Designed miniproteins, single chains, continued (5). Designs and how they scored, part 47

Each design is a single chain, and the fold is of that chain. pLDDT is the mean over its residues in the fold that is shown.

## One batch from the design tools (miniprotein)

Design m17604
Fold by ESMFold2-Fast:
Parts: C-alpha cells; sequence; structure tokens
Structure m17604 (fold): chain A 86 residues (1-86)
C-alpha cells in the first residue's frame, strides 16, 4: 500500500506541472481510476505499473510541450489496461 500511495503522489506532483485545466483533469482521472481499480480488486503490483506509466506519459507531454496529449494517452493506456484484465 505505501508504494501505491507514493506512486500516486508522484503522479499527482508531475500532473500539477501541467496547465491548470489539464492538471485538474489529470488529477481527477488518477483518483477516479484508482477508485475503480480498488473496487475491481486489482493487485497493487499492477496498479503500480499503471501509475508509473501515467507519470512517464505526463513527463513526456510536458517535455514535448503537448500537455493535452498526456491526458489522451493516459485515457488510452487505462482502456488498454482494462482490456488486459481477464
Amino acid sequence: MKEVEEAVEEAKEVAEKLPPHQAEAAIEAIDGILEELKKRNVPDEKILELLKKFTALIKKGLEEGEPAKALLEISELYIEFLNSLE
């Protein structure tokens, strides 16, 4: 649990560097996704992998100057993640 909480805080910290509207949307998406995954009893290890990928996508979006793309890529990654669950 501590590792998941730390990964969430890191993802949110990076998301806060986005423009205000994108930052709020990214943080809301992270919180909503976590709540859904916990309801589905997804293992912490898989949640950690997903959060690390979210953080990497946000960092890439910030570096490339395309913060709006970061939100879309997070959404796409989440859909792919859900489809990977049996």
Scores: mean pLDDT 78

Design m17605
Fold by ESMFold2-Fast:
Structure m17605 (fold): chain A 86 residues (1-86)
Amino acid sequence: MSTSELVSRAVGHVLRGIGSLMDGDKKAAAESARKVIEVAKQFIKNGDYKTALEFAKTAAEIAKKVGDEKLLKEAEELAREAEELL
């Protein structure tokens, strides 16, 4: 998958997550944050640690707003991994 395609996917999931938060749909917002984490993991595999870190941080903010502690921990661990590889 190309970098531009991965960025488009990640941005799409972020926008859906924010929209779901505005609508009060915490389940949909958490699902979107999970998909952002999946794309961030692909950025790490591709050696794009800076982009992975930014999307992991964004997923953590969504997880924090929905109150999903497990998802927040996963996003924070991914952000830490990406930062250590910079």
Scores: mean pLDDT 86

Design m17606
Fold by ESMFold2-Fast:
Parts: C-alpha cells; sequence; structure tokens
Structure m17606 (fold): chain A 87 residues (1-87)
C-alpha cells in the first residue's frame, strides 16, 4: 500500500540520518516521502513540503547536524502518524 511505502521511506530516511548520509541524499528521500504522502493526504503533504523547502534554504546557514536533527524529527513524527492510521 502507499501507506506502507511511506512508512518504509520514512524508516530509510531515519537510517540515512543515523549513518551520516550526504544531505543531498537525505533531501531526495524526503522529497520521495512528500510525493507519496500527496497521494494519501494532500494537506499533510503540502504542510511538509513547505517545511522541507524552508529547511533546504536554512541548510545554507545552519549547521549540518541541526538540519539532520530537524529532518529526523519530522520523519519520526510522520512515521508515528502513519502507523497510527494503519492501526
Amino acid sequence: SLLDEAIEKAEELLEMIRENAPLEEIFEKYEEIIKILGKIDPELAKALRKAFETLKEESKTQSEEDVRSLLGNVAGLVKKELKKLKE
């Protein structure tokens, strides 16, 4: 299901952050999650896209660690919310 795919991508994103993957790859994975969420919950996808674009811009002036932490927190919240919908 699209919901299971979104959860899987969120778990992959969290793993990439833990393994210190390049920010460019983390951003790409985040964009994949937003694209899938757009098919499940367009309003949630829109909100996350706005937050993501802000984080991408802030990544130019913020520390890489801070950006990774913020992306990880968002991915974790998305994963929890999607799992609750599945229960």
Scores: mean pLDDT 78

Design m17607
Fold by ESMFold2-Fast:
Structure m17607 (fold): chain A 64 residues (1-64)
Amino acid sequence: VDPLLVQAETALRLADSYEEKGDYEKAIKYYEEAVRFYEQALGPDHPLVKEVRKRLEELKKKLE
């Protein structure tokens, strides 16, 4: 088991939880952590990394 993937999944779950609660600032923080761990484990061009980045950008737009 890749420890970076475990950390990425944990950060992603925390981000989702905060987004559901409307705490977008904390959700963004944890989505950014998830992206970093997924990039280290899978590389920046992996589909999962692109998907999480897309979610992060959509969430950031809600705060403008």
Scores: mean pLDDT 83

Design m17608
Fold by ESMFold2-Fast:
Order: sequence, then structure tokens, then C-alpha cells
Structure m17608 (fold): chain A 84 residues (1-84)
Amino acid sequence: MREEITREKAEEALKEARKAAEKAGNEKVVKLVDYLLEKLKTANPEEIGEIYAIAERILEDIDLDAIALAQARNDEELLKELLK
């Protein structure tokens, strides 16, 4: 996947996911996307592919529970950002 997904493509997907989340009023998903945009700045190619997959999932299911996603990934930093 990393060979097919560039940082630019992942960023575009995240920006589209953010617009969709804002229109849906899903504030937690907006925070999730903002967190992933910051992560993307320093992400390695494998992490870029993972970030893109999350953006695609948000676009597929706009009612995605961002807190549940952070808990499932055991991502304490993401959970802290979402709870601000």
C-alpha cells in the first residue's frame, strides 16, 4: 500500500474526511482528522498508508466513533487529543 499512497494523497483524503465530518456535525471525527494531519507531517511510508486507510473508513462511515477507534488501537495520545 505505501508504494501507491503518497503523503499528498493521504492529506487530500483527510481533508475530504474533515469536510464530511464537519457537515455531519461529528466533532470527535473532526478532532481525529486534525490529529492525523499532524501525525502525517512526520509519518513514515507505512504510517502514511495506515492514515490513508483511516481516512477512507471515515468517508465510508461518517458516524465512526472516534473514541472507540482510539481505544481499539490503544492510542493513548490520540485519546488525550479527542478528550480535550
Scores: mean pLDDT 73

Design m17609
Fold by ESMFold2-Fast:
Structure m17609 (fold): chain A 55 residues (1-55)
Amino acid sequence: DLGKAAQAGDWEKARQAAAEYEKQTGIAIDDRTIQRAAADPAGTQAELDRSKAFL
């Protein structure tokens, strides 16, 4: 879970979760998105869910 890993400060696990998400959805998640997920996990998840809806 990207948001949980980012909140825990586990940036390596967060980057791995981002890579897995990209493999599953085709949406690339950059380091800035991971940083936003640490500050606002719910808002960042809503943003990613909206991106999936446009695919």
Scores: mean pLDDT 70

Design m17610
Fold by ESMFold2-Fast:
Structure m17610 (fold): chain A 85 residues (1-85)
Amino acid sequence: SMVAEEAREKMIEDLRGLAELLDSEEGRRLAEEAIRALEAEDWEAFRRALTELVVRAAEKLGGDPEEARAQAEGLVELLKKAMAL
């Protein structure tokens, strides 16, 4: 599905953007782990890496890390559904 491929590509772009936002070796490592997991469709590894990356980004911006965690969980489920189409 074109929609599934576009969703995957956009998520990879967003992950790289989060790594740039964090501007740290840890942020780059987490983004690469998330991208590899996404490409392998390893949803548990993707969820862990994405959640940590998003929480760290929220902490850097002065946001709520628990809200960031919930948002990451929701994004994983939406992306799983989009990529199953």
Scores: mean pLDDT 84

Design m17611
Fold by ESMFold2-Fast:
Structure m17611 (fold): chain A 81 residues (1-81)
Amino acid sequence: EAARLTQLAQQLLDEARNAWEAFRQLARTDPDLALRVADQLIGLGQQLLDAARAAGSDEAVAYAQQVIALGQELRELALEA
């Protein structure tokens, strides 16, 4: 389970990073939708963080925390628009 959580958290982080320029554009063109996307990223990151802590995976915890941080950054960008 720890290995699976690490893989899922890493995959989500990689996908969020790859989509980051699209997220920045979304925050400018549709801030309401960008806020919803940010809230979903934060929520999913938090669920992964809780699962990673329960599984004792420090690596998955670190990836989940970075997903949450990206979601928070997107939320701030959308609020600035």
Scores: mean pLDDT 84

Design m17612
Fold by ESMFold2-Fast:
Structure m17612 (fold): chain A 66 residues (1-66)
Amino acid sequence: PISIRLRAGISAAQFDQARAAIGQILSRDQMRALSSGFPIAGYAIIDQIIHPDRIDYRILDVQPTP
């Protein structure tokens, strides 16, 4: 499993920037699943559940970037 750091409360532009950075770590299929309407700034700890046709994400915790 991969832990991703995402935090709510940021603009769509900052979300897109964070998606690009995360995309270097995740597969494109994982990136598509993550790109739902979750805004990003700082980080949230996310659990990844991999299915044959998709990847689900569950937020475990939300914290500011240091």
Scores: mean pLDDT 48

Design m17613
Fold by ESMFold2-Fast:
Structure m17613 (fold): chain A 76 residues (1-76)
Amino acid sequence: SLKEEQEKRLKQLDEFAKKVKENPNVVLELIEEENGKIIVTVIAFKDGKTVIFTLVSDEIDEEEVKGMLEYANSLL
């Protein structure tokens, strides 16, 4: 079902986020909308600078999330 697919995606993203949390300059926040759309917010900060990236989709590609995190780190 759609809910089971979303739950699997959220678990995969949570496991990925745990690895990213080892870097204190990057935070991954995941928000799920009532319409079944997922918003992934990546917040990167260093030396008073903040960069925010958002991805909104019915399905989240893990490679896209990884790319966003790597890009966020490159901007710090």
Scores: mean pLDDT 61

Design m17614
Fold by ESMFold2-Fast:
Structure m17614 (fold): chain A 81 residues (1-81)
Amino acid sequence: SEQEQIQLAVKGGEDYSAGLAERAAKIDPANADKIKKEIQQNSTLASQQALQQTSPSEADEILAKGVGKNLELMKKAEAAA
């Protein structure tokens, strides 16, 4: 079902963001807690918005934007190291 597709996409996004948070913490230990919280908050908001959609393609777009924000946080962590 479309709802199952959205739920699977959300889980994939959450798993990916958790991995990014762990990597960011290793790259910039001094700011690890702040970066982890920002990644987790971005992931949570994207998941919440995606789950409100009735279309898998709209959910995927929301999740992709959330991932993009977290990748920018990773770039900042790398630049700080």
Scores: mean pLDDT 84

Design m17615
Fold by ESMFold2-Fast:
Structure m17615 (fold): chain A 94 residues (1-94)
Amino acid sequence: SARAEADAAFDAALTSLQKSIAKVKGEPVADRVLSEDELIAKITEIYGKDVEAEARALIARHREYLLAKATGRIDELEARLEEEEKKLLEELRK
């Protein structure tokens, strides 16, 4: 199913992120897949607590992207992201 495809792709993405975090910290890769909360905790340990909101938003956005791709709704997501980017750029110009 589209949901199962999105979930599998997301688990693969989290596994890749987990390996990248372990490499940055010089730690061995864990024998299990870490939860999103555990991964966010490790990211905030590396980059500081101020990045927690951004890290959570990026993970959520990637999950939404993979689901949209699996369900054939990528055009709707891209239109929404373009609107959000336009609003951000307009705020930065003020």
Scores: mean pLDDT 74

Design m17616
Fold by ESMFold2-Fast:
Structure m17616 (fold): chain A 84 residues (1-84)
Amino acid sequence: LGPVERAAYSLLAAATKEPVNLDEAIEALARALGVPRSAVSAAVERLVAAGLLEESVGPDGRRLVSATEKGKEWLKSHAGVPSL
């Protein structure tokens, strides 16, 4: 996996525990990796398109992301993807 894809899968791992603030997570991962926010966002959108993540909107308009059942099962069967 490339560093951006690895970061997106780490976000998936975090999202299996609790809903994640998507904009904050994208910003943090972009800073940690030294890549544009758009690159991290594109990788996350690929996970959403694959059905591994789902987006929702919090009561204050924040974009949240959580792991689907498919995403939780995928992560369990793909040992070696690091968590954040």
Scores: mean pLDDT 76

Design m17617
Fold by ESMFold2-Fast:
Structure m17617 (fold): chain A 55 residues (1-55)
Amino acid sequence: MSRYQRVLDLIRENPGRDWTAREVGERAGVSAESVNQMARALGFKGFKDLQASFR
């Protein structure tokens, strides 16, 4: 979960930024697919829903 925690930190640190799964994944060192899988594991439908929860 350390790399996926980095994804969450990037979103939390930049709440006004409209991230794509690819962009945040690239910054965190994971694929866009892994970002979407992480979001579903956290109970969201995908990264878009996860990001919306921080606004």
Scores: mean pLDDT 77

Design m17618
Fold by ESMFold2-Fast:
Structure m17618 (fold): chain A 100 residues (1-100)
Amino acid sequence: MTLEERIKEAVEYTKKIFEKYLPEFEANLDDPEKVREIVKKMIDEVDKYAKEHGLTNREKIIAYETLLNYALEFLEKNKAPDEVRLAVTDELYRAILEAR
């Protein structure tokens, strides 16, 4: 499998994780603590996928960045509070830093 194919699969699966949690995420845009818990669940699913498919730390970081981008785009479109945006960025940047 080429590097591009592996990245494409990781991105596509990450999008499916986001879509799976999207209803719960949308319902809790006024609750930073619940959003933080939802993001942790999404990170756990990315970590499980990475382990099962032998993703490198670099590919895992790309998955986390993909999740961050989808989440931030959704938050901007829905005019979510800054506290919710900070909860999302804090958890995902922590995951990115730990994967480096």
Scores: mean pLDDT 84

Design m17619
Fold by ESMFold2-Fast:
Structure m17619 (fold): chain A 102 residues (1-102)
Amino acid sequence: VEPTEEARKLTEEVRERLRPEVERAVAEIEEAGRRLGLPRVAAQYATALEIRVIGDLIDLELELSVAPPEEHEEIVERAIEETRRDLEEHVRRARAEMERLA
């Protein structure tokens, strides 16, 4: 299906709302890698996190494009909450693995 204009706008709003949390997660991973002498490993985890967020936003845009308008608010709120939990888990696992490798 082709993304609708409304789905594109809502997805962009979600991207903007999540930007500070994504930037914080990346910064936390990079700082851990710097402290542990594992900057390359940290860069890989940060890149994996960013790719996952891009994929989540693509999936969100497609879901919003086929969903009835009355479901859009629920879909957006769910996506934000799910992404927030995923970011926290990704940072936790990245830190734990880097500490294990150091």
Scores: mean pLDDT 88

Design m17620
Fold by ESMFold2-Fast:
Order: C-alpha cells, then structure tokens, then sequence
Structure m17620 (fold): chain A 71 residues (1-71)
C-alpha cells in the first residue's frame, strides 16, 4: 500500500529517519506512530498520509500517534 511509502518518503525529505515512522492499517483504521524531532515534521507527515488515505474508500479513520521528542 502506498501510504507507508508516502510517509517514509516525506520523512526522508524532512530529514527524519524513515524507519522511525510506522504505519499500521487494521479494519479501515490507519495508525501513524514513531518519533520526530519537531511538531512541524509530525504535522507534515500526518497531512501527507491523511491526504493519501482520503483517496482509499476502505479507510475510515487516520490516527496520529507520532511522538515529538527533542534529540
């Protein structure tokens, strides 16, 4: 599914380790988890995945569980 790839690509562009970001899809719920250094990076990754999910009829909810942790 393209959502995981889109989130990882966005993280990479923002200077965030893509492996720090996890995407889980269960029963129409997309959950984003992981760690980023700033709120702006968290918001950018979440918005990218949310926009992608709007195009998938099976997705009912997108949850942002990304933590912001300063290095």
Amino acid sequence: MGLKQSAHATAEKLGVDPESIEIKVEDGVVTLSGVVPTEEQREAIFEKVKKGAERIPEVKEVRDEIEVVKP
Scores: mean pLDDT 76

Design m17621
Fold by ESMFold2-Fast:
Parts: sequence; C-alpha cells; structure tokens
Structure m17621 (fold): chain A 91 residues (1-91)
Amino acid sequence: MEAEEEGRKVFEETLPVELARLMAEEMGASEEEIQEMVEWAKENKEEYVRGALELVRLLEAGEIPESPEARIAREAIERAEKEARRVEEEL
C-alpha cells in the first residue's frame, strides 16, 4: 500500500519533467530553455499529467491522428511508469 502511494507520487512528479524535456528537445530548445520549461512544468504538474493522459487516451481511441505531440506524451508516460515501478520494487 505505501509502495503504491510512493509510486504514484513518483509518476506524477516524473511525468511533467520528462514531458517538458522531450517537448523542448523536439523544438530544438537550448539547455537553458529546457531547464526553464522543466521548472515551469514542476509548478504546473496537474495540468501536464492530465493533458498527457487525455492526449494518449484520445490517440488510443482513434479520435485523433498520431502526431509528434501524442508520440512525445506516450514516451513521457512510459518513462514515468518505469520510474514509478522501480521505486515500488525498491520499497
């Protein structure tokens, strides 16, 4: 139970950071700009998590075509899930 709660917290903290970094890299942002986008994402965690999950849900339902944004959101979710599982396994 405690491991599951910690994993969820890690997922919700990791997803905004990974999403912001991948989006910034796709846009050709500098290291400085990437860091600024990551900090902004940390301040807006709930919006990033909700947006990414909704975008992937719509893609999987076939309601939107595959796009770079949807691919990036899926990659960020996979990275966040992997990190959450690692923390759960160590607890």
Scores: mean pLDDT 78

Design m17622
Fold by ESMFold2-Fast:
Structure m17622 (fold): chain A 109 residues (1-109)
Amino acid sequence: MESEAMKEFSEQLSKALGNISEGKDPVESVEEALRIIEEYKDKLSGGAAELMARSLRFLGEYAIEKGKLEAARVAIRGVDVLRDQADAKDAALGARVAALLDALRRKLE
């Protein structure tokens, strides 16, 4: 389940990054990544949740830099879901994901 979630998530993340680099709209791929997170959230390890959150933060920052603000907002929602899952498992892990969320929110203007 977790390895399947990571594969599906990575595929959507790669599509979103490719779409941004090509000047295409990445929002659909980021929304699919969020759907995967919502589907598998209760089955994710803390480490998987943190890795997904770091990946979404990177995607969100890149989306903001390229003016893809709707995709950045979807990425922020994904990190917020992952923060709740991480915090439920380990408060220190939750704090690390919360820091990623805060950093991304500060860049969205």
Scores: mean pLDDT 85

Design m17623
Fold by ESMFold2-Fast:
Order: sequence, then C-alpha cells, then structure tokens
Structure m17623 (fold): chain A 69 residues (1-69)
Amino acid sequence: MEASRLLYEALSEFVDEETALLAGAVVNALIKNGEDPVDLLRELADRYEAKGDTKRAEAFRKAAAELEK
C-alpha cells in the first residue's frame, strides 16, 4: 500500500523533509516484514502525546486512520 506517501504528506507539515522521508521508508520496511503500520503509528502518536508534542501525535493518528479505511 502507499502508506509511506500518506505518512510523508501528514508529517511534512510538522517536520523536515528528511525526517518525513525516513518515516515513510520505515513504514514500507514494516509492511514488507508483515508488521502492522497502523499499530506503529498509534504507538508513535501515544509517545509524542506523552511528550507534549500534540501536533505530531495528531498527524500520526490521522495517518493511522487513513490506513485503517
């Protein structure tokens, strides 16, 4: 699926381009290994929310929701 592109678009508003591209590459690697990228995105959202970074947490939650369809 095009999860890496969705994550790149969601994150590009909040982080630099290099970080967004790296996150997309990680999601692609997880999909290849049969891991659920939605679970990872939710874990990342929870972690960033706990750190007080609500903007990044919201971006990860939106990306997870789009992938869940």
Scores: mean pLDDT 67

Design m17624
Fold by ESMFold2-Fast:
Structure m17624 (fold): chain A 71 residues (1-71)
Amino acid sequence: AVEEALRLADEVSGGEGAEVLRRLMEFVEEVLGIERSELAELLLKAYQGDEEARKKLEEIEEEISKKITRK
């Protein structure tokens, strides 16, 4: 899951996406307590067109924005 998401990010970004995604996963785990493997699975499913996974990622993004803005 995590390894696959990192490889996919690298592929779509042309070589820097894996580092960016790894940092994002660490940040989300620290702020929201969501495991990196769970976040990676959601990202992979959303990329494959899973509507539920995409909505979950949107909710996570909104919660991060709220916590950063208010704290």
Scores: mean pLDDT 74

Design m17625
Fold by ESMFold2-Fast:
Structure m17625 (fold): chain A 100 residues (1-100)
Amino acid sequence: SLEEKLAEARRELARLQRKIDNGEPLTDEEVDRYIEALRLIYEYEFEKNPELTLKNLRADIRMLEAAIEEFKDNPELQAFYERLLETVREMLEELEKKLA
């Protein structure tokens, strides 16, 4: 069922990303589901390859910082990306702590 949960998480991320790409705002519940799905995927990837996962998290932080600047005139998208950035930063700190 872990494989099924990961497959569902990846489908949910793809669905929600499609909404974002179409300019559709996410509800608070959809933002929470996006974050939960992303967290599950990163936790799984960390168990398989910690070093690569930390590198990917750092790359995602840079991408999210760029997205926040790109969407500065769209307050809903900016708030979404700022929340994602905070979550990814928190995940990076917690996973680095597990590796230490």
Scores: mean pLDDT 86

Design m17626
Fold by ESMFold2-Fast:
Structure m17626 (fold): chain A 95 residues (1-95)
Amino acid sequence: SEAEFTAQVKALVDRFLARAEAAARAGDRKALDEAFDEFYREFTALVESHYTLTPEQRALLDGRLERLREAVKAAADAGDLARLREVIDRSVFGS
């Protein structure tokens, strides 16, 4: 169900945020990139397990996730953990 999918996505986001916030507090950009790479792989696998994506839909998803990576990096560089959380929530769950 959509509700079940949303719950699974939320669990994945919560796990990523815990790792990303720890990396940001430590100033560890490599750990932040590695945490995002893991989130990217797990999130795309979860989406594809629930939905059959067209090539166009997959390209849009990949583009959205790469923009999200840059926004997360910018928030971490600014030391703004509240913004980091907001950017993830808005990008994954909508505005």
Scores: mean pLDDT 84

Design m17627
Fold by ESMFold2-Fast:
Structure m17627 (fold): chain A 81 residues (1-81)
Amino acid sequence: SSQEQAVQQGIQSMQDFYDQISPFLSDQNRQQVQQIIDDTTTQANRYIANGDYDGAMQTISDGYDQIMSIWTQEQGIPMPR
């Protein structure tokens, strides 16, 4: 379905982002980002299996937020107040 395709595209986008930033991450942060992607993929697929596409998309959004937080911290960018 188009909804399932959107979820799979979201997962692929997380992998693509990780591929771009991975050379600039510490070993610990690379492991943490990969774990977030793996957990997000597993959880999103569970939601899809239950027909909960909103839950799947939310879990991808949460995964992206976690990866972005790690990336901004790795780069020493100050978090907004």
Scores: mean pLDDT 84

Design m17628
Fold by ESMFold2-Fast:
Formats: structure tokens, C-alpha cells, sequence
Structure m17628 (fold): chain A 63 residues (1-63)
């Protein structure tokens, strides 16, 4: 499905960004996929941005 292809691509882009920053993702791939999928349904204009905001909140909590 096109939706799964988009999710896979956005997940790969997110992982690339974290790797470039030298950061270990506290979320599993499955958790990130779920967030991207939900964002696509609820906020299709910026699904990756939505998932990234949730990731930042988790990072702040881990401090």
C-alpha cells in the first residue's frame, strides 16, 4: 500500500536524522511507525513533524 511505503520512507528519514546527530532513538521502529501512521491519518500535512515532536518530548522526559 502507498501508506506503508510513505511510513517506511518517513521512518528511514527520521533514522537518518538521528544518526547524523549521533543520537540513539528511545522509540522502537514499531512505535515510530505507529506514530507516523497516526499522524498521516490525523495530520497528513506533516506526519514526520508530528512524530518528531513526540520524540522530542520523550527525550526531555529522559533527562
Amino acid sequence: EKKEEIIDRLLAAHRGGLAAAGVTDPLTDEEMRERISAALEANADDPLGKATEEYKKIREEEK
Scores: mean pLDDT 65

Design m17629
Fold by ESMFold2-Fast:
Parts: structure tokens; sequence; C-alpha cells
Structure m17629 (fold): chain A 73 residues (1-73)
């Protein structure tokens, strides 16, 4: 698998954001925080899905979760 330095940083950031979003839903759940994270996360996931095929399935599942959060608005 070929990862550039840029892609490695984005993957790390995506992982942190995903962990933060899921933890915030259960522990710290102000609606505005969840929605702000969902918007940023959806954009990042769409970009990374095309760049890292091995993560496509995982990114698609995460994107569906984020889409549900945004759709409720």
Amino acid sequence: MKLTKEQAVKLAAAGILLAGVWFDVEIKAPREVIEANARDLKELLEELEEKVPELKEKMEKMKEEVEELLAKA
C-alpha cells in the first residue's frame, strides 16, 4: 500500500475525528458539536475513500453514519 506523508496525516486525523465523534455521541453530546464534527468528517471521509481503496468499505460505513446525522437537520 502506498501512502504519502499527506495521506498518512489525513488518515490519522480521520481516525481521531471518528473516535471523537463516536465518543461524543455517548459521553459528550451537545448537538452542535456532533453536527459540526459530522460535516467535517463527511468531507474528509469522501476525500479519503477515493485515495485509500483498502479502507473503502470502512469509510463507506462511517460516511453512512455521518450522513444520517446530517440528514436529521
Scores: mean pLDDT 56

Design m17630
Fold by ESMFold2-Fast:
Formats: C-alpha cells, sequence, structure tokens
Structure m17630 (fold): chain A 75 residues (1-75)
C-alpha cells in the first residue's frame, strides 16, 4: 500500500543513519542511498501510487535525516 511504502522508506532512512553512525557505510554511500529513495518516491508520485501528502511527509523526513547526517559529519 502507499502507507506501507512511506513507512518502509522511513525505516530504510533510519537504518541508513545507524549504519553511518557505526562506520559501516561512507557519507557518499549514505547520500547516494537517500537520493535513490527520493527518486523512487518521485517515480511513485508521478505514477499516482502515492499521494502528494505522502510524498511531502517522506520529503520532510528525508530533510530531517539529511540535517542529522550533516550534524554527524561535523561531529
Amino acid sequence: SPEEFVEEMKKRLDELLEKYRRGEITFKEAVQEISRILKEARERLAAGEITPEQFEELSRYVSEKLLELDRLVRE
């Protein structure tokens, strides 16, 4: 469902940040995966598979995670 997609992407973002904190992935790899998540979300929005409101929710969550990632890089 569209709701399951949004929740799964949020979970992937959470797991990605934890992998970065543990030094399991590089900053570049983290940013590339976030970009892939946003691309997939845009494609699903264009196909009508998620609503604009669901896309906005996911986009805000991504923005929060990018800010958190930036803070981790800056110590």
Scores: mean pLDDT 86

Design m17631
Fold by ESMFold2-Fast:
Structure m17631 (fold): chain A 69 residues (1-69)
Amino acid sequence: SAEEETKEKLLKEAEELKEKFLAGEISIAQFFDGMLELALEAKRTLSPELYKEFGEFLGKLYEEVLKAA
């Protein structure tokens, strides 16, 4: 579905933010700002079920980044 495609696109953008942070290309503040923007976009565009799945994925990325910071 179009919503599933949107979720996959947002997941890729979140992974790219993690990769950029771990590579030293962006600050931790820029990472958090980017993740917040993706979460707000997901809330506007995804169904509640897909938004929940997206939020669980973001939680895992936050844990990985905070362990590396």
Scores: mean pLDDT 85

Design m17632
Fold by ESMFold2-Fast:
Order: sequence, then structure tokens, then C-alpha cells
Structure m17632 (fold): chain A 95 residues (1-95)
Amino acid sequence: MTEEERKKAIKEAIEALRKGAVPESSRESLREVLEKALELKKKGLSKEELEELREEALEKAKKTGDREALKMALAAEAALNLSEEELEELLKALE
């Protein structure tokens, strides 16, 4: 994905969240994932550390069905693809 395509997708996601396109039940789960992603960014984890965390969490989710492991995998993926500013903008759109 190009940086321009990524920025466009984020802008469209923010707009969709502002318009209430996400159900209330899904909104809370999305907020938890984005908050975890922001925490990972603030900890200063490297790209390699985030990739390892994503892979480990995803394998755990596949083997055990652990929802928290799935949320962690999604959070690591978000932290890899989104800046701290973009994560903060998405969280504000969910408020």
C-alpha cells in the first residue's frame, strides 16, 4: 500500500466513524484495539518488535481462540501501519 493510499484510507475511516457507520458494540472493541496500538507506539517498540508481537499474538489467537490475543495482534498491525497522530485522530473520531 502506498503512503497516499494509506492516508486516504485513514481519512475515509475517520469520516465513517464520525457518521456513525460503526455499530456501538463494534465501536468499543475498535477503541480498545486503537488504545493498545497507541500504547505500543508510545513504548517505542521497533518495527521488528511489533512484527514479532503481531505474529506471536496471532498464533496464540489461532490456537486458543483468545479474544485478547486477537486484539493484541490487531493492535500491533495498527501500530505498524499508523502513526501516533493518526491513531489519536481515529480515537477522537470514536468519541
Scores: mean pLDDT 75

Design m17633
Fold by ESMFold2-Fast:
Structure m17633 (fold): chain A 81 residues (1-81)
Amino acid sequence: SMAEKEAIEKRLEEVERRARELAEELRKQGNDKDAEGLLNMMRTMSAEVRELIEQGDLESARRLVDWAEAMLRALERELRE
């Protein structure tokens, strides 16, 4: 449904925002390589999620966003240690 597509897209936008904030924190720590790697991975993942939405595969799109959210939480936790 359109509502499900909008919900996934909104979650993706939040993941992209959090990834940018995390990359900025990595750069502040002098870890420019990991910051760039994170942003490049997020661009690829975002493109895949949008393609899955276009194909109507909302279940795979949701699972990929779930994975991205879990990965960002793990990275955020590591940075605070």
Scores: mean pLDDT 87

Design m17634
Fold by ESMFold2-Fast:
Structure m17634 (fold): chain A 68 residues (1-68)
Amino acid sequence: SPDDQLVLQVQRLLDDFQNGQVTLDQARRRMYQLLQQHLSLQTPSPQTQQQVSRNLGQMVAEDVRRRR
């Protein structure tokens, strides 16, 4: 489903960020593009919205830790 594809893409983006392949800024831009594409097709489920929010929160927390 489109929701399953969004979750998979967001998880890959988190993995890329954790592996140092992308910056937080690049990850945010890519996440925005993925969300725009999915919103043009359908509204994500509440479960998908929560998962995307958790992944973004984890990226921000890791970026803050790296700067400390």
Scores: mean pLDDT 74

Design m17635
Fold by ESMFold2-Fast:
Structure m17635 (fold): chain A 86 residues (1-86)
Amino acid sequence: MKEIIPPLKEKLLSKDKDTVFEAAKTLAKMGTEEAKKALLEAIPKLVEEHSIEHVRAVLVAVKEYGDEELEKKLVEIIEKTFSEKA
């Protein structure tokens, strides 16, 4: 699974919201610890390099295709990132 995580992490940081959504959907469906970590780690970078719409695409994908624990952690990281961003 490690071999597909790096290209999906790059797609998560795409300027194209559809590409971000599809990458997030794939990672959420995988449900592995590496996939969940990749989704959570992408949030600070999306906030810094892209728009809130890109963060929303990740949240929607996780809500529809991920588990409840991943969704909860994602929301916590989003809130922390907006509070602690420097």
Scores: mean pLDDT 77

Design m17636
Fold by ESMFold2-Fast:
Formats: structure tokens, sequence, C-alpha cells
Structure m17636 (fold): chain A 114 residues (1-114)
């Protein structure tokens, strides 16, 4: 699927942007990848976005970028919930539930700072 291939390329670009500290670019790339994951109805892609967005949220929080951290945590929650709702794989659902819980914690911390 061209949609799935495009989503995977965006996830890799987002990971590189995150490694370079370009949190705004990483967020935009993960947002677009999640849109494509929803179009493809691909729970595994949604989980990959959720994991990446959670990593982005933690990274942004450490750098004091609370607005990006909050937005990334919200994306991680949405993507994890999509993965839970669109999968019957207990392992994937368990991993998505862990990501959702961690993202909710990061969101709460980001909302309380400043």
Amino acid sequence: SETVERARRLIEEARKALEEGDYERALRLYEEAFRLAKEANDAELALEVAEGALRLAVGALKEGDYETALRAAELAVEAARFAIENSTDPKLIFEAELVEGMALLVRGVAELIK
C-alpha cells in the first residue's frame, strides 16, 4: 500500500527530526503519519506513531518546550487509543495501553508546568 509506505517514511523522517532536536518538525511528521495510519486502518502504524510521539513529548519536556510536549503527548494518547480500538492482537493492545498511560502522565506534567 502506497499509504502505508508513505506513513513509514514519515515516521523515519520524524525520528530523525527528533534526534536533531527539531521538535516542531517531528510533531508535524508524526501528525501526518497518524492521519495516514487512520486512512489505512493500520493499528501497528498507529502504535509506532504513539511510541514516537511519546518519545517526542518526553524530549520536548526535557528541553522546556512545554507546548510541543503537550501536543505530542495528546497525539500519543490519540494514536494509542486508535491502535487499541483497531486491533485484536493482545500484545499490541497491551503495548498501546502502556503508551497511553505514559502519555497521559506526560500530558499531566506538561499541563502543570508554568
Scores: mean pLDDT 91

Design m17637
Fold by ESMFold2-Fast:
Structure m17637 (fold): chain A 66 residues (1-66)
Amino acid sequence: SEFEEAVELIKKLIEEALKSEKFEGEILLSFAQMIYAVLKLVPENQGRPELEELEKLIDEAIAKLE
């Protein structure tokens, strides 16, 4: 499904961001945040546990790249 593919893509972007140099990592993380924001705009995705997991992973990655 499109949702599952997007979740997997966001996770891969976060993983690559954490392995990358700070500047490259910040760019990759910005793409992850952008896709995540789009997923949150879709009403049928609201309340899905994968979104809460992604938000936590993004927040943790932001903290590490600060």
Scores: mean pLDDT 83

Design m17638
Fold by ESMFold2-Fast:
Structure m17638 (fold): chain A 87 residues (1-87)
Amino acid sequence: SLKGVIIKTPSGEVIIALFSDVGDEEPTRSSDGSGPVTITSKVAEKTGQKVQYIVMSEDDAKRRRDLIDALIALGMEIGGDVSEFVN
């Protein structure tokens, strides 16, 4: 199963897709509901880069795979696991 993936846009921007596998907590639900969401996180702060991330529940593994396919269709490249990216 995917814990997270690194997605590169055609412009060279990095998007990190994180998959939540801990708890059923949704303290702040996105009004967007889908698509790329810009959230202030420790990941972006630790990497020191202008990155965006998408958070999805592990409960819906098929939905996150469909999201990845949709992002590829938008001209984004899928790379490695985010857990190796974030030190």
Scores: mean pLDDT 50

